# Designed miniproteins, single chains, continued (4): the designs that were tried, part 82

Each design is a single chain, and the fold is of that chain. pLDDT is the mean over its residues in the fold that is shown.

## One batch from the design tools (miniprotein)

Design m14830
Fold by ESMFold2-Fast:
Structure m14830 (fold): chain A 95 residues (1-95)
Amino acid sequence: MSYSAEELAKRTDEILEKVVEELRKEGKEELAEQVEKLTHGEPVESASEEAKRLAYAINLAAAKAMVENLSIEEVVEFVLKYRDASIEEIEEALK
């Protein structure tokens, strides 16, 4: 399917908002800020490995959700479940 960049960006933002909300509920404000910036392609000099993995997982999951017509809720649950997983494990799970 052909997707517009606008549609992908909107889906990514919806997933990001839900993930960031959960991180803030856990008191992880700095992690939430890093994930927001990295997901939008902004560099973060001292980004944690968890923030990098979460940003990568959000972008990959957003693309998969558009292709496979997954709900935002299912994708958010998946991202949060794999937040401690390696990038390789996230890629394997999202194949």
Scores: mean pLDDT 75

Design m14831
Fold by ESMFold2-Fast:
Structure m14831 (fold): chain A 84 residues (1-84)
Amino acid sequence: SAAEALLEKGKEAYEKGDLSKAAAYLTASMLLDPNNSQVYYEIGKMFYEQGLLEQAKRSYQRALELDPSNEEAKENLKKVEEEM
């Protein structure tokens, strides 16, 4: 789907350190498919990298609401809460 393609482009941009492109692609993916747990997880990682802990926490919480089995989102949420 278009949302999945945008998610993959967002992940690739993030891996290359292009946070601006990653944010644009991940936001577009989220708007097309607001129920994709992985997109909120990736957005949470971006907020965390920027020190935006409250926004990172909310994004990881949304990822877990959509997919409670997302162990990586669970661990990263714990990490953010320990830094707040």
Scores: mean pLDDT 87

Design m14832
Fold by ESMFold2-Fast:
Structure m14832 (fold): chain A 93 residues (1-93)
Amino acid sequence: SLLDKAIEYLKEALEAVERGDFDRAIENLRKAYELLVQALQEATDPEVIAELTRAIGHVREALRAVERGDYDAAIQHLKEAIEEVKKAKELQK
């Protein structure tokens, strides 16, 4: 599913930040962003929309954090994005 792929890209981005591979981190964050925006466009449940909106916000903040060299903030936003996408997935039937 779109959310399963988004979670995998977010996990790959997290691992990339942790090993100092920032180009790979940005690539995977952008791929996750595209999938989450698509999932948001297809969502009709207000609770799913809320969780996906929060996750997209955290992905944007993680991208900005990587670009400014704030890797601790990037890791925190990535972890929060992963949890919000997991919550959205649990709410889907």
Scores: mean pLDDT 90

Design m14833
Fold by ESMFold2-Fast:
Structure m14833 (fold): chain A 61 residues (1-61)
Amino acid sequence: YDDIIATEFSLAGELLDKYGSIDEYARQMARRYGINASMSTMKRMVMGRIEDQAKELVKKS
């Protein structure tokens, strides 16, 4: 549990460093996949991906 949460924060930090904001990453994903969704929906999808990725990384370790 705690390891997954710590990994989520690390992955969110990487997105902030790479894209400057989670909003910008969400916009790029919307453009790439042609998704006509609200920004709130896109941010929820991004956070869900971070959670899934964190779980996979902890599981491999």
Scores: mean pLDDT 66

Design m14834
Fold by ESMFold2-Fast:
Structure m14834 (fold): chain A 65 residues (1-65)
Amino acid sequence: MSEEELRKAVEAISKLDEEAAIIAAEYLAHQLPDAETARLLAEMLKEAGMEKEAEVAERQAKKLE
């Protein structure tokens, strides 16, 4: 998944309510191929102010290590 695709996904997630955003972030993180891409997702979510969603992506990144 490219950085541009991740940014578009983060924008879509930011328009959801909190519970739906967390579920969407977890689903997306599970589709990522490696820990580096999952960390990039977490950084983008954190920059967008979605700290809970970022924590979900960080947990998946650690699992992929």
Scores: mean pLDDT 81

Design m14835
Fold by ESMFold2-Fast:
Formats: sequence, structure tokens, C-alpha cells
Structure m14835 (fold): chain A 93 residues (1-93)
Amino acid sequence: SLAEEYLRFQEEARAGTVSKEELRKRYDELIEKAQKEYPNLSKDEIRAVLEAEAAARYFLETGKNPEIAERMLKAAELVRQGKTPEEIEKELK
């Protein structure tokens, strides 16, 4: 999944074995791939979705704050459905 690819990207960035230039290129390619999969989302919305899903995955794998992971996944899903920020805020109440 794109979230798994984003997690791998974050792991490579933390490892410091890849140059900043190469990391930027891989990030841009990942965003372009995500934009093709979610053509109705802006690049900023795609970034937010990928960051939320990756963070949720991290919390689930570590067993910390599963309630936060669930809210993050729900927010990401609402963004993918084309919900407005106001609709997302209302749904997460």
C-alpha cells in the first residue's frame, strides 16, 4: 500500500544512508503515485493522508494510543471521500 511505501521512505530517511536529494526525489515520486490513485485530492491533502496513515500504523505496531490511530485512520478516510474540513471536524466529534 502507499502507506507502507511512505513508512519505508521514513525509515530510509531516519537511517541516513540515502542522500537528501535522493530522498526528495523518492518523496516526489510517491506523491505523484498517490495523486494518480486519488485524483480528486490536492498534493497537500495527499501528504496529510499519507502522514496520518503512517502515524496510525506506527501507533498500532507499537501498541501505544490505539484510539489516536483509529481517529487518524478515520480522518484519512474522510479526506479520501472528498469531505470538507468542516465535515471532517463534525464526523470526528
Scores: mean pLDDT 74

Design m14836
Fold by ESMFold2-Fast:
Structure m14836 (fold): chain A 78 residues (1-78)
Amino acid sequence: MNDLLQKLADLVGTSVQTLEEEAQRLENGQFSSAGFLQLLSNATQLPVEFLEEKDQLVVDGKLSVDDYFKVLLQKYEE
């Protein structure tokens, strides 16, 4: 998790602390903050709607936060 968070933080231009706070929101059944979704969309070039669909999968327990962050890294590196 920590190594993945550092890689994603560097990619998105944010802090590991911000990613941990957003991960905690998702683990608590809350969607990512609007500001964070916009930041991810700008960094990854993925539409906000795609990111919201992934948030829903995490909240529903169908996708782990770790796997979601791996998907974001993978999409950016492609």
Scores: mean pLDDT 79

Design m14837
Fold by ESMFold2-Fast:
Structure m14837 (fold): chain A 70 residues (1-70)
Amino acid sequence: SEVAQLEAQLETLRADFERLLASDYAPEVKRAALERGLGQLDALRKVAPPSLHPRIDELEAALRAELARL
């Protein structure tokens, strides 16, 4: 279903974020990756049903918190 595809996209973005947190990348590389991730989450939120918005917003908050620590 369309919803299952959007949930899979959200799971991919979460996995990308977890890999970034585990990485030894330079702060500048992490910042660029986090900014790209936030853009992808914003795009996903615009097409996602309201039922997915809390999970998208939670992941967005986690990326913003990590960006603020860099």
Scores: mean pLDDT 89

Design m14838
Fold by ESMFold2-Fast:
Structure m14838 (fold): chain A 66 residues (1-66)
Amino acid sequence: GEGEEKRREIEAKVEEFMAKNPDLSRVEAAGKLAESLSTEEQRKILREIGEKLREIGDEFEEELRS
């Protein structure tokens, strides 16, 4: 879908940025990339990536409890 395709594009850019800046967390890298973006749509996708990372954290916590 369109949202997934755009998310993959932004995610690839985040990972490329992280490769150049290994000291940054994925969330920090996404934040710095958002500052370089001029469109609200791209900022929305970066926000979605942040929410997905949070969701993964919640899943790990639940798995550790089981």
Scores: mean pLDDT 66

Design m14839
Fold by ESMFold2-Fast:
Structure m14839 (fold): chain A 85 residues (1-85)
Amino acid sequence: MAVLRLVDAEGNEIGTVTASGGAGYALDGAKVQLPTSEVRRLAAATGPVTLRIEAFGKEVTVVLSDPQLRSLAGAEGAARVVELA
């Protein structure tokens, strides 16, 4: 089980997303896509990383832990969904 923390552009926590039995994650029915350049940046990171993503009609920051970064590092493509399962 893992949790993705959502933070708005002002640093306020606006919500969390949890795994549904290892099936994956969603942001209130929205999918967050990461470009290949961002996935590669995450793969090279040490420790938690903050992503700036447009969601809920505004720019939102998403904090990813090391296990989440490793999950994304193996998934290359033009765009990736933020997956934590």
Scores: mean pLDDT 46

Design m14840
Fold by ESMFold2-Fast:
Structure m14840 (fold): chain A 96 residues (1-96)
Amino acid sequence: SAKASEELVKEALQKVLKLSEEKADEVLEGIQKKIAEKEAEGKELTEEEEIEILKEEIAKALNVEEIEDEKLKQLFEEFERLLEEERRRRAEAAAA
């Protein structure tokens, strides 16, 4: 479900960037709002434009001008790890 993916993104933001739950929610809401605004203008977002929105919202939450590339890489790696863990958990639940 879409909600499960949102929860994994929040968890990755909290673990990698040391954000509070409130700040992680703010980042997610900011990203969703920016994407919705661009789509409402009839623009098809590129992967590069989506990453730019993500970087801007994270930088705003961290009160910095720009997020470090190494931190962004760690965030994507943690998100992939959490996705793999959730897939394994679901597979084990289906086998029980």
Scores: mean pLDDT 77

Design m14841
Fold by ESMFold2-Fast:
Structure m14841 (fold): chain A 75 residues (1-75)
Amino acid sequence: SLSEEYVFGPLEKIIEEIKTNEDEEKRKKLLEEAERYVKEVLEIAERTLPPEKLEPLRKKLEEKLEEMKKIIEEK
């Protein structure tokens, strides 16, 4: 959806930076940046979206964070 493009665009960029970065410290900082971004998005979404739309978005955002963690772990 259009909403997904605007929300997930920055996360896809961070995922690419994690994949291409050889520095473990920088990859960890990128994960921290993504976690902060997700928190801010969820704070806005909790105020603006009904629960039936909020919960799928939360799940998708959690999945993106898990993807980033897997990339960092698998090296």
Scores: mean pLDDT 79

Design m14842
Fold by ESMFold2-Fast:
Structure m14842 (fold): chain A 76 residues (1-76)
Amino acid sequence: GPLSREELEAAAEGAIALVKDPNATDSQVVAAMLLASIASLDPEVRERLIKELQELSKDPNPKVAENARLVLKLVE
């Protein structure tokens, strides 16, 4: 059946955890993109995810900010 709201929220949390990791590999950032795409199937989860990614795009760690910008380009 379709993914549950709980599963979509878990995907959003997983994406954010990977974005927040300044040591995330390129493959882990791609995994965050995939999780963010899954989470974005629910418009309310997508809206919350975009807001959190917009905040993270301004993170003082340049790697975290870059990870957030890459994921934002996919889900905006």
Scores: mean pLDDT 88

Design m14843
Fold by ESMFold2-Fast:
Structure m14843 (fold): chain A 85 residues (1-85)
Amino acid sequence: SPETEEIIENLEKLVEMMYKVMVENHVLSEEEIKEAEELAKIVQPFLESLTPEQQEKLREVLRKMMETGDLEKAYEELRKIIEEA
């Protein structure tokens, strides 16, 4: 659905920001921080609707991304979680 694609796009943007900070050692500007806060507000209700099992899968995806630096793999796994929710 259009709503599902919007959630995917906004969550992918947040994950990309996390990647830049945690993997690339990027320092967020004031504008980037505001954007991250806005994106977080948009995705928060969806994240709160996830089951404990889905939340654990999401946490593992983010952990693996930070360990491996594989952003593409993180996007694939996130899409699966959202489409199954």
Scores: mean pLDDT 82

Design m14844
Fold by ESMFold2-Fast:
Structure m14844 (fold): chain A 98 residues (1-98)
Amino acid sequence: MEEEKQEILKEIDELLAEARKSNDPRRGEVIRLAEEVKQLAEKATSPDELEMIRKAVELLRKALESEDPFERDVYLALAAMIIATVKRILEERERKKK
């Protein structure tokens, strides 16, 4: 778990650095979602949570690499949905601890 988590955090940092150097008009959205994913990855404790986070990172990378605006928007939307789902899972876990 910890090794996989550290690898994902490294991939997110690389994605953030790449997005900040991009001249893509959607770079701000990728940066915003990548920063949110980083916060979720730091809180993730299960293999399922880490796998969903990894999938979101892959989709954000595809959004940055895509030259088709429609394909880019689809990848961003899918990444945002996964991020929102992971956030809800983590929030529900914290509520059940109380």
Scores: mean pLDDT 80

Design m14845
Fold by ESMFold2-Fast:
Parts: C-alpha cells; structure tokens; sequence
Structure m14845 (fold): chain A 58 residues (1-58)
C-alpha cells in the first residue's frame, strides 16, 4: 500500500490544492479526495481517509 505521504501528494493533486491546502478542505471535500485516491491505489476509502488524516496531522 502507498505511504501516507504518497497518498497526501496524490490527494492534493486530484483536489487541485497543495498538501498544506488539504487541511482547509471541507469534510465532504476531504472524503471525496480520500475516495479518489482509494480508487486510484486500490485500497478502501476508510484506509485512505485514515492515512490522509495521519499525513495531514504530521
């Protein structure tokens, strides 16, 4: 599975924001970004959301 940092980079690209900008997304936009990277990497949306939360918190 991709690292939290890799998921954050791709989520930022797909959302059209910087990695720091991910923290400013609404909860709905954050869920949409997590779902998009989950589909891209073949992981569950729940795992993607967990790893993105970890990366944003770092």
Amino acid sequence: APSAAELARWAAQLAGVSVAGLRRLSPEQQRNAAAAVADLFGISPEEAARKLGEAIGV
Scores: mean pLDDT 78

Design m14846
Fold by ESMFold2-Fast:
Structure m14846 (fold): chain A 86 residues (1-86)
Amino acid sequence: SPSPGQEEVEKRLEEEAKEVAKKKGKVPVPAEAIREALARLAEEGRALAMAEWIRERASEEALHGLALAALEAGEERPAILELRAL
């Protein structure tokens, strides 16, 4: 299981991602770019880098694509999989 601190950070990432998606609307991001960014972040285990990526480029569609890419990459982090529900 993730550490309590990391789990709290991931929960914060979800809240910020939802707020950004609501305010900024749709950002056209190719699915391939989402997969590549996710694979790189997963390799390095960088939740904060993911948060910045989401904040800068996130829309509901981009977050959904990121969650699907995470699932395909075998990512087990709850926060990333939860974004699929958006």
Scores: mean pLDDT 51

Design m14847
Fold by ESMFold2-Fast:
Formats: C-alpha cells, structure tokens, sequence
Structure m14847 (fold): chain A 71 residues (1-71)
C-alpha cells in the first residue's frame, strides 16, 4: 500500500528500480535531453527484464503519488 511505502526503508534493489522508473517517467513526460541521457545510461547499466521494467515504473508511480500527497 502507499502507507507501507511511506513508513518502511527501501531495499537496495527497490531503490535501483525506483531510480530507473523515475528516469523513464521524466523522459516520457518532458522529452528532456538530460532525463533521456540518464534513462539511457540506467537502461544500459541495469539490463532489466521486461517484468523488472514494469515493476520499476509501478514503484515510481506509487512514489509520485506519495510525493504529491505530501505537497
């Protein structure tokens, strides 16, 4: 749940997936060259499977909802 994500530390694996998902979402929304460069670098470095890419996006979207609720 969103409440669970607010109150627990992330694992190292989750932190990496969140970073990837955030970079992908930022690139898709803003078409920002810096965001694209970061996304491309993370994609090359992590070598994620399609399932891991989906999880990364889902985690990033959940965190975005949490951040929006805090503002």
Amino acid sequence: SLEELENRPFTGEEARLIEYGRAKLEYQKNNDPEAKARYDALKAAFGLTPDQEQRAVELAEKLKEIEKKRK
Scores: mean pLDDT 70

Design m14848
Fold by ESMFold2-Fast:
Structure m14848 (fold): chain A 74 residues (1-74)
Amino acid sequence: SEELEKKKEEILKWVRERLDAAGVPQEVRDAILRTVEALLDEAKSEEEINDIKEQVDRMVDLVVRLHRERAAAA
């Protein structure tokens, strides 16, 4: 379980760093991180964590793209 918790922490750190690097505003970053934490909290196995990591990667890419689009359109 400690190993699974460490993997979850690594994913959260990775998400935070990517959103920070992209310049996503704090309130949006906090909302995304809460969502990722909720998804990871339900994971009971390494396989589930890996599946969530793939979903989270796609979600973060989408959020970064939408943020850039909104910033450009506003």
Scores: mean pLDDT 82

Design m14849
Fold by ESMFold2-Fast:
Structure m14849 (fold): chain A 104 residues (1-104)
Amino acid sequence: DVEARLEALLEEILELNKKIAELEDDEERRKSLLENNEKLYESFRHALRTEDAVALVEEELEIVDRQIAALKKQPDTPTNRKKLELLEEQKRLLEEMLELLRQA
């Protein structure tokens, strides 16, 4: 059950990352984001079954927090507002994943 929920959260995070990439105007940055998503998904799937799972999720939360902080310094455009909403949702899913891992 916990393992199935962790897999579901990981898939939700992957979908949010794809939506964020779709909002990126630079094709090279979009490609980079999609490639990083694939690597992140593979890494998380591997580590979620190890003692390193908590540390990996905490590291990703730190990365998302830095992205949110950077985006808040950018102009308030509709695209940037949507990116911020998606990043905040990703942060919530990562926090839920972390709580599940700590309970296991």
Scores: mean pLDDT 80

Design m14850
Fold by ESMFold2-Fast:
Structure m14850 (fold): chain A 96 residues (1-96)
Amino acid sequence: SMAERQRRGEEILEQVRRLNELALESVRAGNGGTALRAIEEGVELALESDPETAEEALRQLERAVAEMREIAASSPGLTEAVREAERLVREARERL
């Protein structure tokens, strides 16, 4: 039903929001590996969802990755993980 589809979209966006929060907290803690895995899972959820939900999920992921880059600017050990996260989100956007 339309209501069930709307509910699934809302659940996916809430899961992506929590993954983005985990990614940002992980970058602040100096854990690039955990941050990258959270973004990877968020991208998978976005690409497996309906087009409207995918578009909004990718917008949320793009904002999170931009914030991760700003946080990582003073932490050379995080550079590779953030660049890989940026690449994954960019490639996901190109697949829509």
Scores: mean pLDDT 89

Design m14851
Fold by ESMFold2-Fast:
Structure m14851 (fold): chain A 68 residues (1-68)
Amino acid sequence: SMDEKRAEQLLAEVEELLRQLAAASGPERDALLRQLQKLVDKGAELPEDLYDAFMARVEAAAGAVQAA
């Protein structure tokens, strides 16, 4: 379905941001956090089960930023 394809695209984008956030600092980190927020906003339109999987990745991204 289009929702499944969209969820796959969003998760791929989150995974890419996760990689970048782990190494980012200062203004670059802030820019990546804004990108993450935009992906979260897009993810809110997904079906519940796809959204749950997406949010697990978002939580991991937030944890990685805080740990850096």
Scores: mean pLDDT 76

Design m14852
Fold by ESMFold2-Fast:
Structure m14852 (fold): chain A 68 residues (1-68)
Amino acid sequence: KLVTLDEVREAILKAGASPEQADRAVEALREKTGGAERVSVDTAKIILIDSGILTEEQANKVKEILEK
């Protein structure tokens, strides 16, 4: 499923991350995807773990939220 960067940001906040962490995550996704407005849930998870912005546990929770 493709999700918007705004949807990813909201899911990160719902997963218990700070607004600053969520903003860094959106910036990393935009950089790694070449400015894409939408990203696959799996790609978002990989980028956020690899960037060190989210832990694997936080990234898994974000994926669950985005897939509901």
Scores: mean pLDDT 80

Design m14853
Fold by ESMFold2-Fast:
Structure m14853 (fold): chain A 86 residues (1-86)
Amino acid sequence: DAERLLRLGEANKTMGEYYYKQGDLELAAHYYELAVEYYERAVALDPRYLPKLAEAYRNLARVYEALGDLEKAAKYRALAEEAAAA
């Protein structure tokens, strides 16, 4: 059920945002990665959720940039642009 996967993605995105605001970038990355995983699965069932996946990729790119992982940050920025353009 794509809607269930979307809700799981939203919950993990909320946790990622919480830890990002707390300055716990490692936990923020962990929860944003889970959000991406659920949104990717939701999009596979229903491409209507591509904008949510694009947002999740942008959030993950910001966290990796803050962690100094510039290669992962660039990867997720590119994925966000691709998802937003689809």
Scores: mean pLDDT 89

Design m14854
Fold by ESMFold2-Fast:
Structure m14854 (fold): chain A 98 residues (1-98)
Amino acid sequence: SLAEELRRLVEELEKVLTSSKPMTEIQKIGVRISAIYAAVLRFRSELSRDPRLAALLEELDALVPEFRQALKEKNLEKLREILERVEALYEEILALLE
């Protein structure tokens, strides 16, 4: 299923993005968020055909400037908030694909 393919791609991308060196909490959060975004971008054309999924993709896109700013500022608290929102949107996407 597309949900299984999306989950597998997130896991694969997270592994690829994970450093062999010890990672800070900021780096770990950055990897997780980046893996979800990259995987969703890979399936954007398929996902955007459903207006419910398209709305969730728009919400993810709206978080990108906040994510970039939080990474630049090394704002751990803001990155944790963004991670929670990204994870929630990702879980909603997966649920709609079941």
Scores: mean pLDDT 87

Design m14855
Fold by ESMFold2-Fast:
Structure m14855 (fold): chain A 62 residues (1-62)
Amino acid sequence: SDDALLEQSWRHYDQFMQALEQGDLESARQHGQQAAELLSQVDPKSAQLLQQKMEQKIKEAE
């Protein structure tokens, strides 16, 4: 269901934020990709915006 996909996307986004805090940019990119991919199955426009925001956060962490 869409709700299950959104929950899984949120879990990956949380892992993305955790990885950024730890300085693990490789794990952050992996979890960010999964979060955006899962969200894209429900809301492609929101997924594109999320991907842009996550890329910006990665650049700020470098």
Scores: mean pLDDT 87

Design m14856
Fold by ESMFold2-Fast:
Structure m14856 (fold): chain A 61 residues (1-61)
Amino acid sequence: SISSEQKLKALDALVKNHRDVAATSKEVGLSPATVSRLLRRADELGFFRLEEEIKEELKKE
């Protein structure tokens, strides 16, 4: 199990690295499997949904 602080740091790194598991894994010092699992859970919770919605709206301008 990873700490809440490590999860938040990994989520911030996932956003920064455009959901790149390998780059995030290297930056935060977690295994690719752990980062991939966290990415999947964050996606299930809609963490990235607002960013996708904003991107789609801006394309319509």
Scores: mean pLDDT 75

Design m14857
Fold by ESMFold2-Fast:
Structure m14857 (fold): chain A 89 residues (1-89)
Amino acid sequence: SELQKLLEEQKKMSEEIITLIINNEKEEEIKKKLEEMFEKAAKVAGVSEEEKEALKPEFEEKQKQIIEELKKLNLPSLEEIKEYEIKQA
């Protein structure tokens, strides 16, 4: 189903975003992934280009909020996570 396909794509993109955050990758890369998720969700929902443009301001506001919340998280580095997984410390 289209919904199941969307959920699988969203899960994969979420994992990519988490990886970018853990690696302290550029904010621009995280924004790009969030935009890709929005575009795919709009396509699956059958949203017109006009409706998508109308939703852009709300999406941009939520994108900023998500990035600011993610910056507040003291996420360990990818190296620290790998060390924890290996040592189970």
Scores: mean pLDDT 66

Design m14858
Fold by ESMFold2-Fast:
Structure m14858 (fold): chain A 83 residues (1-83)
Amino acid sequence: DEVQKLLEEAKKLFEQGRDKLQQAHDVKAQTDATVAQLRAQGDLEKAAQVEKDGKEKVDQLSDQASDLFRQGAKLLAEAKKLQ
């Protein structure tokens, strides 16, 4: 069933999108903890670099999640047209 395949692919894309959001959350938490530790140790330059790199990674993962959700939504809409 073509509709079933589209629904399964959409589900997979939504699951991948949620995984990317979870990764973004984990990266932010780890970055915040590492930055706090480095600041406590007086390594302000390393703290600033880790904060910047962490933000860029969180933004990248969030953008990837957004793209995956859009792809899943398109497949879901296509499945609805076939019903």
Scores: mean pLDDT 90

Design m14859
Fold by ESMFold2-Fast:
Structure m14859 (fold): chain A 73 residues (1-73)
Amino acid sequence: DKQKLIEELRNQYEQAEQKAKEYLAKREEALKKAAEDPSVREEMEKLAEEYDAQYTYYKGLAGSYRAKIQQLE
C-alpha cells in the first residue's frame, strides 16, 4: 500500500525533524549558558558540540525520509 508507506515515512520524517529542533534548541541554550557564566563555559561548549552532532544526524535522517517520500509521490 503506497499511501500507508508514505504516511509511515511522513511520521518518521516529522519525528526526525522534531528531534533535530530539540537538539538545536538545547545547543543554543548550552551556548547561552557558556556566554553567561565563565565557570561552566567549557562544560557547556562541550555539551553544545554533542548537541550539534545529534542535530546533524537527525537532519540527515529527515532528509533521507523526505527523499523517499518524493520518490513515491
Scores: mean pLDDT 87

Design m14860
Fold by ESMFold2-Fast:
Structure m14860 (fold): chain A 118 residues (1-118)
Amino acid sequence: LSEIEKLVYARMAAEGVRQGIEKGLPLKELLELTADAVIDAYYFHKVDPDLLLREIQRELDRFIEENKDNPEAVKRAKAAREVVQKILDYIKANPDASREEIRKKALEIVDEVYEKEK
């Protein structure tokens, strides 16, 4: 993929996560959607982990700033942000991991963050 195509896929992943928060998805479903968006962008679209992290964090940080008066929306956005960071940290530490291994770890991360934030 060209650098422009990778940027487009990174932004699409970020927009998907933001839409999940805006539509008021239950926290567990939001975190699962977030994990799937990150894995699909990385695995199928070959988006670099650092680019993906930067674009999703930027979109979520913007959402948090725009929604300061809504503590519940801010809490959900911060939980999604933590899931993104932890999944991408795992991917960077395990560059040869299969999609199945990444997905298994991502679900463990989702469960961990959900239990802390519910």
Scores: mean pLDDT 89

Design m14861
Fold by ESMFold2-Fast:
Structure m14861 (fold): chain A 84 residues (1-84)
Amino acid sequence: MSPEEIIEEARRIYEEAKEIYKELLANPNVSVKDKVLAGMRLIAMSGNLMVMERSPDNMELLYKELETMREDLEWLKKLLEEAK
């Protein structure tokens, strides 16, 4: 993947995470604690994306940040699935 492709994938992951977060906030079966933790993960993902966009020449950093964002997205997806 090129740097541009990695950053674009990270943006896609962040947009998906925002939509899941909205669903978590609207779901009465999700605890207040889990809603707060989900919000903290979303803030962290925003930071990861910002770091990636500021350092596009650092391929090792781009892959590391992308992996972290993917793990946070999967955690949010699992939290939403378990709240059904």
Scores: mean pLDDT 87

Design m14862
Fold by ESMFold2-Fast:
Structure m14862 (fold): chain A 94 residues (1-94)
Amino acid sequence: SLLDDLSEIVSLILKKEPKSIINKKIEELAKKYGIEKSTISELVEKMLKLVEGKMSEEELVELNKTILELRKKIGEELDKSMEEQIEHYEKRKK
């Protein structure tokens, strides 16, 4: 899942893995989910701030809801793009 993949990146950062490995994982997730690298990086930074602070299960659940909402919106945007392309092709079909 997106949350599990993001949690893996957070774990790698906490273990002080090389930045090259972290960047590669961010690029892999960006491609896997069709999300901009900057968005993945921002989500990872937010998760790190929660882990470094006094994190409650409630705060983790709220972050997870935000991630799920973002994933749903991205899916809806992709579906709309596909529908527009199909409609364009159908209008051109003689």
Scores: mean pLDDT 68

Design m14863
Fold by ESMFold2-Fast:
Structure m14863 (fold): chain A 87 residues (1-87)
Amino acid sequence: VEEVEGEVTQLQLTPLPEAGRYSVTAVVVGPDGRRYLLAGVATRVSETEWAFEGSLLDGETGEVRRARGRLVLRDGRWLAHLQAEAP
């Protein structure tokens, strides 16, 4: 398991038929500037927190891994705290 943390940019949420669930796509920028593409499902936990489950595409390697974690709103910015499965 690899921890992936970063600032969420280009966040797009599309409502799914089940209440509180959204299809999500986003770009996560890590502290080193590395970019990751997220695609999956977000479930609303609160107004400032969503649980994510889906895939993560590494912008540097092109590798796709399964990822789970949280998207959290802090000081007007969305932050991702994700765990990616081993390749």
Scores: mean pLDDT 82

Design m14864
Fold by ESMFold2-Fast:
Structure m14864 (fold): chain A 56 residues (1-56)
Amino acid sequence: SSVSPALLAALRWLAEHAPSPGARAVASFTLKQAEAGAPDAAAEAGLAAARKIAGL
């Protein structure tokens, strides 16, 4: 996979466990895009956005 395992793990955690529905939605969307071959930079941006929405 072109995306780092740590980045995928962080996205999976937020998609399943983030307290904000918006953060879970962004993380889930970003995870699906990363698994479909989106570049690491896009996955990092999505993770950062999900964390910000979750207040992390």
Scores: mean pLDDT 80

